# Designs tried in a protein design run: designed miniproteins, single chains, continued (2). Part 81

Each design is a single chain, and the fold is of that chain. pLDDT is the mean over its residues in the fold that is shown.

## One batch from the design tools (miniprotein)

Design m6790
Fold by ESMFold2-Fast:
Structure m6790 (fold): chain A 77 residues (1-77)
Amino acid sequence: TEEEILREARNDVTGFLRGVKLAIEGTPMEKVEEIARTEEVTDELFEELRKELGLSDEQVEAMVETIAEYNRKELAA
C-alpha cells in the first residue's frame, strides 16, 4: 500500500541520516551497526536528525519521495 511504502521510505531515510550523523561524529563502524540493529527508528528521531543536520522539511520530503519512488518500482517488478 502507499502508506506502507511511505512509512518504509521514511524509516530508510531516518536510518540513513542517523548513519551520516554517526559517521560525522567518528563513531566506530561496529557501534554504528549495533545502533542500526538495537535502536528503533521513530518520527521523533527523524525530526531531530533533520534539525541537527540542518536540512529543511522540503529537503527531507524530497529524500523520502525519492526512496518511495524506488520502492514503488521494486514492488511493481
Scores: mean pLDDT 79

Design m6791
Fold by ESMFold2-Fast:
Structure m6791 (fold): chain A 63 residues (1-63)
Amino acid sequence: MTPEQLAEDRAILRAAAPALIEAVRADPSPARIAAARIMAVAASFVGDEATAEELLAAAREAE
């Protein structure tokens, strides 16, 4: 992975994560909780542990 690809992937995930976190907190569903967990794995792959932790926290709070 190039540094440019890594920066772009991080930006995409950071932009998408708040809306998903809000959706999970407002109206949790199995699909939304699963999506948050999947996105957290993706965030960890690009080294964005802060976003990964926020997504996992939202999923855990919803259960």
Scores: mean pLDDT 81

Design m6792
Fold by ESMFold2-Fast:
Structure m6792 (fold): chain A 120 residues (1-120)
Amino acid sequence: GYSEELKEKLIGKKAPSILDPFKGKKVILDFFALWNGPSRKFLPIFYDTYKDTDLKFVLVDVGDEPKEKIDEFMKENNFDPEKVTVLDKETSQKLRDYFEVESIPTLVILDENLVVVDVR
């Protein structure tokens, strides 16, 4: 399927230097959009799964909604803003292009050196 094909392409690939501030911890990049039903459903589930781990949970919004709508969604779903990093729109689009993410939601998991170790 799409995630298996993307996984084969991305495993072992180094993330762009723009993510270097996140080095030292495993990073989960969650590619989503609020207009997407599955994204709205699974984003809180992924957050609940990882919020109490030492992983860095990073939201990559590929939708057109303003930041205020993302903040509202996070608040409605009881996200702790200290446990989640939301990337700006320009950075999010650059990451979408770099990782060739065509379907959402998609998780790209990076190791402590920002090398791709899994795609879901």
Scores: mean pLDDT 84

Design m6793
Fold by ESMFold2-Fast:
Structure m6793 (fold): chain A 89 residues (1-89)
Amino acid sequence: DLEEKAKIAEEIAKKVEELAKNAKNLSTDEIVQELQEAAKRSKDKEAQEALGDAAVGIAASGKKNAEKWLKKAAEKLREIAEKLREEAE
């Protein structure tokens, strides 16, 4: 169901946006774990790739770029959600 996938992508985007706001208060490992769990729940390939790219980027660069990676991932997830909604209707 494309509508359900879009809703999940939007919910994950909102969570990733919240992680970006709180990135300075979280460990790199906590952020990476949250992104990996979100990727498992998304079931959309593009969403999984966006979340995976953010997790790899944050793991490689540490906290200095965490907010940037998270904001980029959230933006991509919202784009994916819009695309899925357009395909559904």
Scores: mean pLDDT 82

Design m6794
Fold by ESMFold2-Fast:
Structure m6794 (fold): chain A 89 residues (1-89)
Amino acid sequence: SELEEKLRRYRELAVRLALEVFGEEYREEIEAEVERMVATFDPSDEGKRKVLELLLRAAERAVERGAEAGNEAVEELLPEAEKAYKELE
């Protein structure tokens, strides 16, 4: 139950971050991929690192695009995602 709630929160943050990078047009694809990741989530340190790595890559892409709104959202959401990752420990 507790792990399920933490994973749900992580999923929500991952979707929000990816939407800021890629845009609403890709919502279905983003949600499907995030759901697949959560469904196959490995609670080991390796699985946790993979999720964080994905979020960091999304943040890097937002910076590369130079979108001010996207960069602001990434700066806000990335610390929350890192906090959620730590809570999974």
Scores: mean pLDDT 64

Design m6795
Fold by ESMFold2-Fast:
Structure m6795 (fold): chain A 72 residues (1-72)
Amino acid sequence: SNNKKIIELLRKAIEYIKKGDIDKAIELLKKAREMSPSEVVRSLLDRAIEYLEKGDLEKAIRVIESAIHILE
């Protein structure tokens, strides 16, 4: 249940990245981070936020996809 909600937030974040709405993507990643009991997932989401802040959108998406795989 909780993992499914986090995955939905992460998938929405990827869609906002693709649309160029980076601020909304970061907001969703921060919400997903707060909901996640997994230290590994939180660490990956922190890294994804850093990549987005640096403009490295492709690396951010790959890290978010890795977090989704862990939660599946």
Scores: mean pLDDT 88

Design m6796
Fold by ESMFold2-Fast:
Structure m6796 (fold): chain A 64 residues (1-64)
Amino acid sequence: VEEVAALLRQHVPAASLLALKALGLPQPVLAGFVQMELKHAFPDRTFNLTDVEQALLQVLAELE
């Protein structure tokens, strides 16, 4: 969770994360898109969907 949150903070702009939140998509759907982007950026890493969802919730809360 924290490792994924750190990657989100470093590699996904805050404006992009806020834009995704503004779309009003369910959290698991947002986590799925973020997981796919992370896998494309870091193909040698494994990202669990639940960890991505929890990391996304954490990072989005920090941006409020």
Scores: mean pLDDT 71

Design m6797
Fold by ESMFold2-Fast:
Structure m6797 (fold): chain A 68 residues (1-68)
Amino acid sequence: SEREEMQRQAAFSAGYDAAEDMLRQGHSRQEALDAARKAARQVAPGLPDSVIDDQARRAVDRAERDLS
């Protein structure tokens, strides 16, 4: 449980950094989502794809809000 929560947090943080970098460079939301998914999967390879996708989406949403 705690380990899975830490993995979800790590996936979000990695996804956020990748998304923020892509968006700051003027890339699209879709490119930011792809980058966030790849980053999240690399740091938390044991999480289900659905959880990786959810964390990546949340990371992109947060990065868009922070850059607005």
Scores: mean pLDDT 88

Design m6798
Fold by ESMFold2-Fast:
Structure m6798 (fold): chain A 91 residues (1-91)
Amino acid sequence: EEEVRKEFEEKKKEAEELKKELEEMARQADRDGDTGTAAAGYSAAEQVERLLKEAEELFKEDPKKGLGGAEFALQLGRSRLEAIKKRMAAL
């Protein structure tokens, strides 16, 4: 029980750091005039935040499912960041 909550908070923190990295990449793309990549980065950051909020709600009813939601947010954030980095490297 306490282990699941601690793991949830750790995954949430990691996903929040990914959100910040996505926002930083989006700001850089916007400065470089790549408005499409900037929009994708901001959208990805918003998706991670939304999924984390959903995971927090789910955690109140089912801690294991809530943890799964936080893990999904983290995986989505990582996938989006990799795609944005590849896109920026191709320019």
Scores: mean pLDDT 84

Design m6799
Fold by ESMFold2-Fast:
Structure m6799 (fold): chain A 55 residues (1-55)
Amino acid sequence: SMKEKYEEAKKKGVEEVDLSDFERDIFRRMPKEVKEKYLDYAIKKGKIYKDLADY
């Protein structure tokens, strides 16, 4: 799941990026497929977005 990917990435010490409340709201409103692709891309680039894993 995306949550497990996030926990593993965080354990490996990848960069955790804080989002503004506005940006968090945008991400929560994204279609699931778009959000998953964006989050996977971020992990591939060595970043995770705080509090956006919801699986």
Scores: mean pLDDT 70

Design m6800
Fold by ESMFold2-Fast:
Structure m6800 (fold): chain A 100 residues (1-100)
Amino acid sequence: IDKIIDEGLKKAEALISKLKDEEARKRALDIVRKSLEEMKKALEEGDITKASITAVGTAMALMALGEDYPEDREILTELAKAVLEYGDKAVEEAEKKLKE
């Protein structure tokens, strides 16, 4: 789980570095970091539902940033999609472990 969280953060940081607005970068990074900590804790506790809800909530928060920073909307949408893709992967790994 830790490795998947670290890989997700690295992917997110690469996308965040493309954001034009400095405040958009700061807010996106804060959202992603807090979200990954919450997802990691939920997955460690075996709460797959909470992990999934956290990933969806994070994607929604990133899309909402696109309303405040319209010039960065496309990159923030791409970041939201990456968070959902990464979240699905982490949930699948945790679910597989629970079945073993």
Scores: mean pLDDT 79

Design m6801
Fold by ESMFold2-Fast:
Structure m6801 (fold): chain A 90 residues (1-90)
Amino acid sequence: KREKLQQLLDHLRQARDALDREDYASAIAHLQQALELAKELGDENLVRNLENAIALVRRLAADPADEITRALLRMSLETSIIGVENELKK
């Protein structure tokens, strides 16, 4: 469980970094890996949040000037990162 949480956190951080570089393809790839790990961990809330995040990245890739979608995506991703970091502290 702890090793999978660390891998999940690493993928979420890489997705955030890719988003900051406007590398949407890399961001989607890392979010998809995080989604599979969340499914293996049985975290249904995180699975839903990551599915939504992937949809937002795809929307942002189609319209990179969409500031609202970018802000929502950043908030969602930071919330997921904090959640996983807090699980690792237990």
Scores: mean pLDDT 84

Design m6802
Fold by ESMFold2-Fast:
Structure m6802 (fold): chain A 106 residues (1-106)
Amino acid sequence: GAEVTAKAAKKVKSGSYIPVVSAVTNGGGTGARTTSTLKDKEGKEVASDVGGGRGFGVGHGIGFTGVKAPKEAGTYTVVAESEALDADGNVTGSATATTEPVEVLG
């Protein structure tokens, strides 16, 4: 099935955007759409973003998103749900990855 990896900036200032890059493999498509959700230490959703990206061939795509960092300093994680898309925008595969912790600085 489809596989996804995701990486986010390790440290960001409060109120800025956290850049997130996701990569989808074995999705069967040529592009990707990623929904990135920022969660606090309790698993509560605090921000989200949806972005698309370029494919590198059948089943491979990269997605770019930027979730808004909250004003509250602390440790957060990003959950990236990525869908691989064909040339007509049909979903050909999907997977989810959680990033390493993101430190939001006050």
Scores: mean pLDDT 78

Design m6803
Fold by ESMFold2-Fast:
Structure m6803 (fold): chain A 109 residues (1-109)
Amino acid sequence: KKEELVKRAQELLEEALRMMEELAERAVKEGNKEDEEIVKAFTEPQAELSKLSEEEIRELARKLAEEELEELVEKMEEALEKFKKEKSVENARELGEQALKLALAIEEV
């Protein structure tokens, strides 16, 4: 089951990244500012993480590892479904936050 959860997590992360790549390409091709803002909102959590020290990142990963991987997968699925239904800046940011948490948690499993 743990192995299945890790695989599911990877599938969810891949789907989110694929959707963001499609939006980023469309933003460049069509000059769509809304698509640009959506992609930026998704990447902001990762950009904020890059400002942290290695020790701060390790502490965050440790805290996330204390959560059940199943719960993190469920939160990621919910964020992904919300974004698919409404591709807004708010939903993109939430998706980015859940994707970051899920990615960090997988490193500790």
Scores: mean pLDDT 79

Design m6804
Fold by ESMFold2-Fast:
Structure m6804 (fold): chain A 71 residues (1-71)
Amino acid sequence: SAAFEEIRKIIEETRERLERTTDPAEARAILRETIEKVDELISKDSSMTKEETVEAYQMLLELIRELKERE
C-alpha cells in the first residue's frame, strides 16, 4: 500500500537521522516523532494489510532496540 511505502521511507530517513545524532535527547525526540508518524499512518489507512501492519511495527521495534543499545 501507499501508506506502507511511506512508512518504509520514514523508517529509512529516521535511521539516517539517528546515525548523524550524538545527543541522546535529540535521538529520543527523533524516535518519538517517527513512532507518532508511523502510528498515525497505520491508524488512518484502512488499505494496509495485516502483514504490512505487522512489518511496520517490527521495523519500529528494531529502531527502538538499536537506540536502547546506545549507551
Scores: mean pLDDT 79

Design m6805
Fold by ESMFold2-Fast:
Structure m6805 (fold): chain A 90 residues (1-90)
Amino acid sequence: SELEKLKKQQELHKELVELLDKYLAGEISPEEFRERALKLLEEFSKLASKDELEEEAEHLEELAKRYEKTNPELAKILKDLAERLKEKVK
């Protein structure tokens, strides 16, 4: 079902946002954030179209740009995650 697929994609995106909040609160390490975010994005990539994967990669790049000055380590992780999604659509 398209509706169930979209709902699952929204749930995965929400989990990624919650994971980011935990990282920013200092509750998890950069490595734990990277590992858990990769797992969420792998699940997302199984459900998402090429266009949806490209959109998510662009979103991660935009987030990276926002954190570039205040949290350069987070910005680097987000850029690396975006590049991994882009590789899946080549």
Scores: mean pLDDT 84

Design m6806
Fold by ESMFold2-Fast:
Structure m6806 (fold): chain A 86 residues (1-86)
Amino acid sequence: SAAAQREQLEEQYKKHLEFIEKLLKEGKLTEREAEVIKRILEARLAARLTSPSLDAFQEALAAEVERLREEDPEAFEAAGKKMSEL
């Protein structure tokens, strides 16, 4: 059901947030980098829950990612590099 899919996505999101908090506590991410990643995770969850198709999901996520890049480009770039190396 849609409700069961929502619960599964929200549980996955919570686990991802816990992982980011662990990296922050271990000094592997700065607070600014952790904030960027958390906002991307929130945007991905929102897009997953509201998008009627994969294409709509990708378009919605891309728009939010561009907004985040404009808000803090240095932290956005650094967060992306660190996450690709984990």
Scores: mean pLDDT 83

Design m6807
Fold by ESMFold2-Fast:
Structure m6807 (fold): chain A 83 residues (1-83)
Amino acid sequence: MVAELLARAERLLEEAEERVAEAFERAGLKSREEGRELGRDLAEGREPGKFEPLTEGGKRLAEEARRAGREAEELRRRAEELL
């Protein structure tokens, strides 16, 4: 049970990273690696100092990453309760 919850949490964070990286790669605005870092920061509740969502799509993507991070945190919390 615990390992499954932690794996799901990590998967959600990886998916948030990939979604942001993919969107930035498609837009040609940042490297894929920079997009992954941004996605991870947003999911973990950190605001990157230079992230300014200028479009509705960008705002939605940031919100999706933050939601994935909150869900991952909830899964980690459940895992800790089982330990």
Scores: mean pLDDT 68

Design m6808
Fold by ESMFold2-Fast:
Structure m6808 (fold): chain A 90 residues (1-90)
Amino acid sequence: MVKEEALKKIKEEEEFLEELEKQADKAIAARDIAGLQRALAVLQVKREELEIMKKALEDDPEVVAKIEALIKRIDELIARIQAELAALQA
């Protein structure tokens, strides 16, 4: 993957994650367990895709830093969704 393609993909993932965060907030407000479970599954797949991209581009510190920021943001959202699911299923 060339750097320009990677940066474009990172921007697309940032935009996708922003939309997914909004969908998760809506699902939490609606107590939509199925919606939260779907969001969690998508986030887990995206996290693995970003880890693979990070390893492929490990020699580019700028790209690595941007990918790590996205992974951190995904991990934070996963933790929030898991906490909400635990509360809703109690």
Scores: mean pLDDT 84

Design m6809
Fold by ESMFold2-Fast:
Structure m6809 (fold): chain A 71 residues (1-71)
Amino acid sequence: PSEEEFDAEVKRALAEIMLAVAKISLDKPLTKEEQENTIKLLRKAYELFREVGDEEGAREAEELIKQVESK
């Protein structure tokens, strides 16, 4: 694989890990600070998914951000 393909794979993996960590965090009661940290993590995941063209991942991250912000 090219350097570009490798970079895209790493970004996707990082975004997936960030999304998974955020989902785990949302399964428990969160403080306001923990909610803000989870939103920041989801925003980073959204950005990475968009950079690699993962539309499904980006949508999922955006949906979770909206869910957290609506509380």
Scores: mean pLDDT 79

Design m6810
Fold by ESMFold2-Fast:
Structure m6810 (fold): chain A 70 residues (1-70)
Amino acid sequence: MPSLAELVEKLLAAKTIEELEKIAQEYLNEASEEEKKDAARIAELALERAIAVDEGDEDTKKKLEEELRK
């Protein structure tokens, strides 16, 4: 079963927002109620990072990557 750390790695490897949303939804569908809360937070941070990447905002991207690895 994929760990939260594996979820973070998969989300960071996603090339498009569509792929990121698919990865997040697949994990949330398999997760327990406790895991869903943590996974939802990680997915939100990963989505914000993907938007920052598309906008070329390197500072926001770096901050969100640090928060995801925390």
Scores: mean pLDDT 76

Design m6811
Fold by ESMFold2-Fast:
Order: structure tokens, then C-alpha cells, then sequence
Structure m6811 (fold): chain A 102 residues (1-102)
């Protein structure tokens, strides 16, 4: 039960992080400020790293570690979304990336 729920949550956060990675690539292609693109990319890379660590912990039966890593991944996803929404180019890229996966 707990492991299945956690696996679904990790999968959800992973899909959100991949969507944000796509949005960062779209921002770069649209000619967004390189410093803004780099800041967003670092937050997304941190989220993806914590998703990987959560999956590894879950595979090893370490549910507390998996929960800690998915929570950290979620916080990085939320921060990346926040900075993208505060920028018109970021908002457009995020909307396009989210529409692609809907």
C-alpha cells in the first residue's frame, strides 16, 4: 500500500520535472535570457536528481529515504514553476510544455 502510493507519487513528480525540462529547452530556443534559462535548468536538474534518488531508495525498500527525496524533488519543481510563471517567456514555454503532455 505505502510503497505503491509512493511509487505513484514519484512517477507524478518525475512527469512534472520532465515537463519543466521541456519548458526550459523551449525557453532557450525562444531566446530567453541565458541567466534565467540557467537558473531554471539548475532547479529542474536538482528535481530530476532527487527523483532518481527516490526511485533508487524505493527499489532498495528504503521508504523514509524515498519520501525525503520525492519531497525535495517536489520543492524544486515548485520553485522552477514559480520562476517560470513570473517571466512571460517562461510562462509561455510552461503552457506549451504542459499542453504537449495533456
Amino acid sequence: AAADELSREIGRVAREAVTLQRAVDRMKEAGADPEFVEKARKLVDEALEHVQKAMEALANGDLPAAREHVEKARKFVEEARKIMRENPVGQAALDEAEAELA
Scores: mean pLDDT 87

Design m6812
Fold by ESMFold2-Fast:
Structure m6812 (fold): chain A 58 residues (1-58)
Amino acid sequence: MMSREEAAELGRQLIALTQAGRYDEAHALGERVAELLGAPTATQGGTAAVLIAHGQRV
């Protein structure tokens, strides 16, 4: 599934942004990943991505 591969790419960028200290950008990217995962394939992945960004911000 191409959407799955794209979501994985975005998730990888999300992690890179958080490690670079770009938490605002990482948060915005996490929201986009969550939108892509708005399909029933699970908010689990979307939640994990958002938690990674929030873990860096909190």
Scores: mean pLDDT 62

Design m6813
Fold by ESMFold2-Fast:
Structure m6813 (fold): chain A 67 residues (1-67)
Amino acid sequence: MELDELVEALTSPDPVEQARAARRIIELGPEAYEKVKEKIDELLKSPDPRVQRNAEVLKRILEPLEK
């Protein structure tokens, strides 16, 4: 499964897609969560402000999973 698919779903304006992607990460467990977390951190360092904005939204949705 591609991380890009999960990242796009989580940054989608569709709440159903966001919820489904987040739930799938929980279902797959800590390894999937760690990969998504690393991807978010990398995207936050992107010189593209559009990419940074998407990463911020993604991080907010997944923040409870980091606990």
Scores: mean pLDDT 66

Design m6814
Fold by ESMFold2-Fast:
Structure m6814 (fold): chain A 70 residues (1-70)
Amino acid sequence: SNLATVQAAADHVRAGLAAYKAGNYKEAVDHFIEAARLTGNTEFADKLEKLRDEGKYEEAVKLAVDILRG
């Protein structure tokens, strides 16, 4: 169901924020990419994946966290 997908995405956001607080930027961005994919935000997921593939983990995490803050 859509609710189960939203819950899975929320679980990835929580894990990503925990990894971010621990300084594990690559782990954080991998979780944020999965959350974006689960919610159908393909353009955002692709952008994070491109930054990750370029080794720009801190930039990718900052972008994801800034969006989560509004």
Scores: mean pLDDT 86

Design m6815
Fold by ESMFold2-Fast:
Structure m6815 (fold): chain A 90 residues (1-90)
Amino acid sequence: SNVAKYTQVADQLQKARDIINNSNMSPSDKQKALTLIDQAGMQVLIELNLDNVDEAIASLRRYQKQILSLVPSSIQPAIQSQFDKAIAAL
């Protein structure tokens, strides 16, 4: 169901938030990255409510790329992995 899909996506995005929050990034840089994760979750919810799984996946890939450009190289593999798992849930 779309509810089960969204729950799995939300769980993986929360793990990405935890990685960012536990990083040594500045509060300002954390806020920017966390805002993008929140926007990714909201966009997935919108697309799933429209029964548009392909657009939900495309949105996660776009936000993944944007977030990876903003976070330190040391945490990029972990962030990439959480987004890949979110996409796999769809």
Scores: mean pLDDT 90

Design m6816
Fold by ESMFold2-Fast:
Structure m6816 (fold): chain A 94 residues (1-94)
Amino acid sequence: SAILKSLTPDQQAQLAAALAKIRAVLDAQSAAALAAGADPDVVAEAAAVAFGVTGVLAALELKSGSFDEEELLALTRKLFDAYYDIFTYVRSLQ
């Protein structure tokens, strides 16, 4: 990605730290969903898409100087829930 190549070493370190925290949030939500009887395939798809979207957003915000970790982690939780609902609905149509 052109964005990743344009990040400074300090921004790359911040991105790595942000991605680790995003993964930890998604791992915790995935564990909670699975404990509640959620479909493991839907959980995995929701977590993967939420991680991809929030990872790109983190890189963009770091490059623009608008990075807010707390807002990004809150968005990660909301995106997981939204994608979980979307993929559950889509699977109900098959």
Scores: mean pLDDT 88

Design m6817
Fold by ESMFold2-Fast:
Structure m6817 (fold): chain A 72 residues (1-72)
Amino acid sequence: DEALRAAAEAVVEAARAKDEEAFLRAYNQMFGLAFRRTGDPEAAARLVVETLGSLDPEVAAVVAGRLRLSEL
């Protein structure tokens, strides 16, 4: 999914730049796209983490930890 990939790249870029506002904006856009695709918040969160992990495993791990994905 080109849109999910572009959103993931924006999330990684903002996280690496330590730009919290850009990170939250990009993250919310990415989660919205994932939710529209899956229809389920847990599946959307997993899709977000998986897509981020293909680009930057470190950023993906931080997002997964903050979302408490193992408890979702």
Scores: mean pLDDT 78

Design m6818
Fold by ESMFold2-Fast:
Structure m6818 (fold): chain A 76 residues (1-76)
Amino acid sequence: MEKEKKVEEELKKIKEYIDKTLNIPEEGKKTMLELAELTLKYEEGLIKKEEYEEKIKEIGEKAKENAKTRKPVVAV
């Protein structure tokens, strides 16, 4: 669908911008990309407001814990 392709193209541009411009940890880059994807999908009407709010909250909480909480690296 056109809207889905538009989101994918914009997300790709955002990823390239982050990789070239921002020198931040990979976890931070991943969080920014996930948030950008949800925002773009919401703006294009691919997801509903309730889904957008729920996913944004979940990603934000997970990323905040991952970035600030000390946790061991487990290879399983």
Scores: mean pLDDT 70

Design m6819
Fold by ESMFold2-Fast:
Structure m6819 (fold): chain A 92 residues (1-92)
Amino acid sequence: DIKKKAEEIVSQFSDEEREKLAIALRLAGVEDWKETDDIEKMATRLVLAFHVAGALELLQKVSVILSKLGITDPVEAFKVLKEVYKLLGKPE
């Protein structure tokens, strides 16, 4: 379940880290990513976005959590990151 995996990722971050993560994912354009998109281009954009956001350490932490959740398929990884971004959106 993509949503449960995304919730697990979000739960591992502090409020300050979540704010930086949301900025990085927004800069990467993760919310607009589709399964038919170029995965290599998206991966490059993701790394650049996290660098610009000053959040490369958070990208490493995300990678470790994805690995622990058994996510080895980059398509599944990006689906989970889209859901993470949605969860980091407007909290009511």
Scores: mean pLDDT 80

Design m6820
Fold by ESMFold2-Fast:
Structure m6820 (fold): chain A 65 residues (1-65)
Amino acid sequence: MSKLQEIEDDVYREVAAALDAGASPEEVVDLARKRLEDLNVPEEEKQRLVSHIRRALEELERRRA
């Protein structure tokens, strides 16, 4: 498995845990962005992952309601 895939999986786990703890979608997006910055993920990959997370949050908001 690539290091980027491991990072992506870790970020998604953190996002899910934050949502379960009652964090807002915006707080979750900010957490993911900061984590990717700390891990020196390339800007293009960081933007891609943040966009994926934002879209997943929009879908989850409908499913959890």
Scores: mean pLDDT 74

Design m6821
Fold by ESMFold2-Fast:
Structure m6821 (fold): chain A 69 residues (1-69)
Amino acid sequence: MDIQLRALETALRLVAENNDFDKAIEILKQAGLEEVAERVKKLKDEGKSNSAITYELLRELERLRRQRG
């Protein structure tokens, strides 16, 4: 199972459905996606909308899927 792909899918769900940024950031860091985790934290700290952060996570997920597939 691709740990990074699963972490991105889980983080996306946590943000989009639950507004749970802290848990999303933690899961991304644990999967070795530190740059993605830092970007989510920065966007949250800048007051970006849930939709903007969700879009960024979707873009990263699509990029990773393309790299794997």
Scores: mean pLDDT 82

Design m6822
Fold by ESMFold2-Fast:
Structure m6822 (fold): chain A 85 residues (1-85)
Amino acid sequence: AEAALKAIEERAKAEAEAVAQAVKEELLQQVVDIGLNNQPVPEELKKRLNYATGREGVLQGIEEEAQKIYEETYAKLVAEALAAA
């Protein structure tokens, strides 16, 4: 029982880390591309990354969003695995 719970947690952690890293890289690329091309920032991205704080705050927002995605994905995967058991 304890070994099975650890296996679920380890799988959920690995998958959540992969998803969070993918989101972080995608957001970083979007921010860089917008900045390099002097494009208007999409409203959804402004809300998501809190652009009002400036460029340094946007980088901080990307890290916070990745952490949020990690926590939400981990919780969902653990809950789904426990419900399926």
Scores: mean pLDDT 77

Design m6823
Fold by ESMFold2-Fast:
Structure m6823 (fold): chain A 90 residues (1-90)
Amino acid sequence: MEELLKEFEELTIEAVRLGAQADVAKEKGDYDKAIELLEQMREVLRKAIEIVEKLLAEHPDDPALQEALRWLRTQLEFVDKEIEKLKKEK
């Protein structure tokens, strides 16, 4: 469990970093770079979801893990919509 929690933390930090870099790319008008960074963020969020789902299989009534899964799914949906929007603006 501790190893999975650490991996989850590292993936969350990476997702935040990629999101910040994508915002900088958008401000500079580099939509190709922004899309690439958001696609990387999507992959990182997907891996984080897989870890939380594994933890929930062992601890199904853990409210912190349930909230983490809900938050991650919301972030993934937001990233998918942003990628679609940026692709239409190119």
Scores: mean pLDDT 84

Design m6824
Fold by ESMFold2-Fast:
Structure m6824 (fold): chain A 59 residues (1-59)
Amino acid sequence: MSRRERVREKVREALKVAQDKGLKTINLDTLAEALGVSREEVREAAAELKPEFPNITVV
């Protein structure tokens, strides 16, 4: 699995947890720091995952 795919899976799990908790917004910097990846990697992954999590915004 590529690094991009691994980052996307980590972001997907984080978004799923947020959705299960009823959160509508996740801070981009906080998520990047928690996952140990760059803000750009999180932003790209979040954009690719938008169809799966349309009600969650990463800001």
Scores: mean pLDDT 81

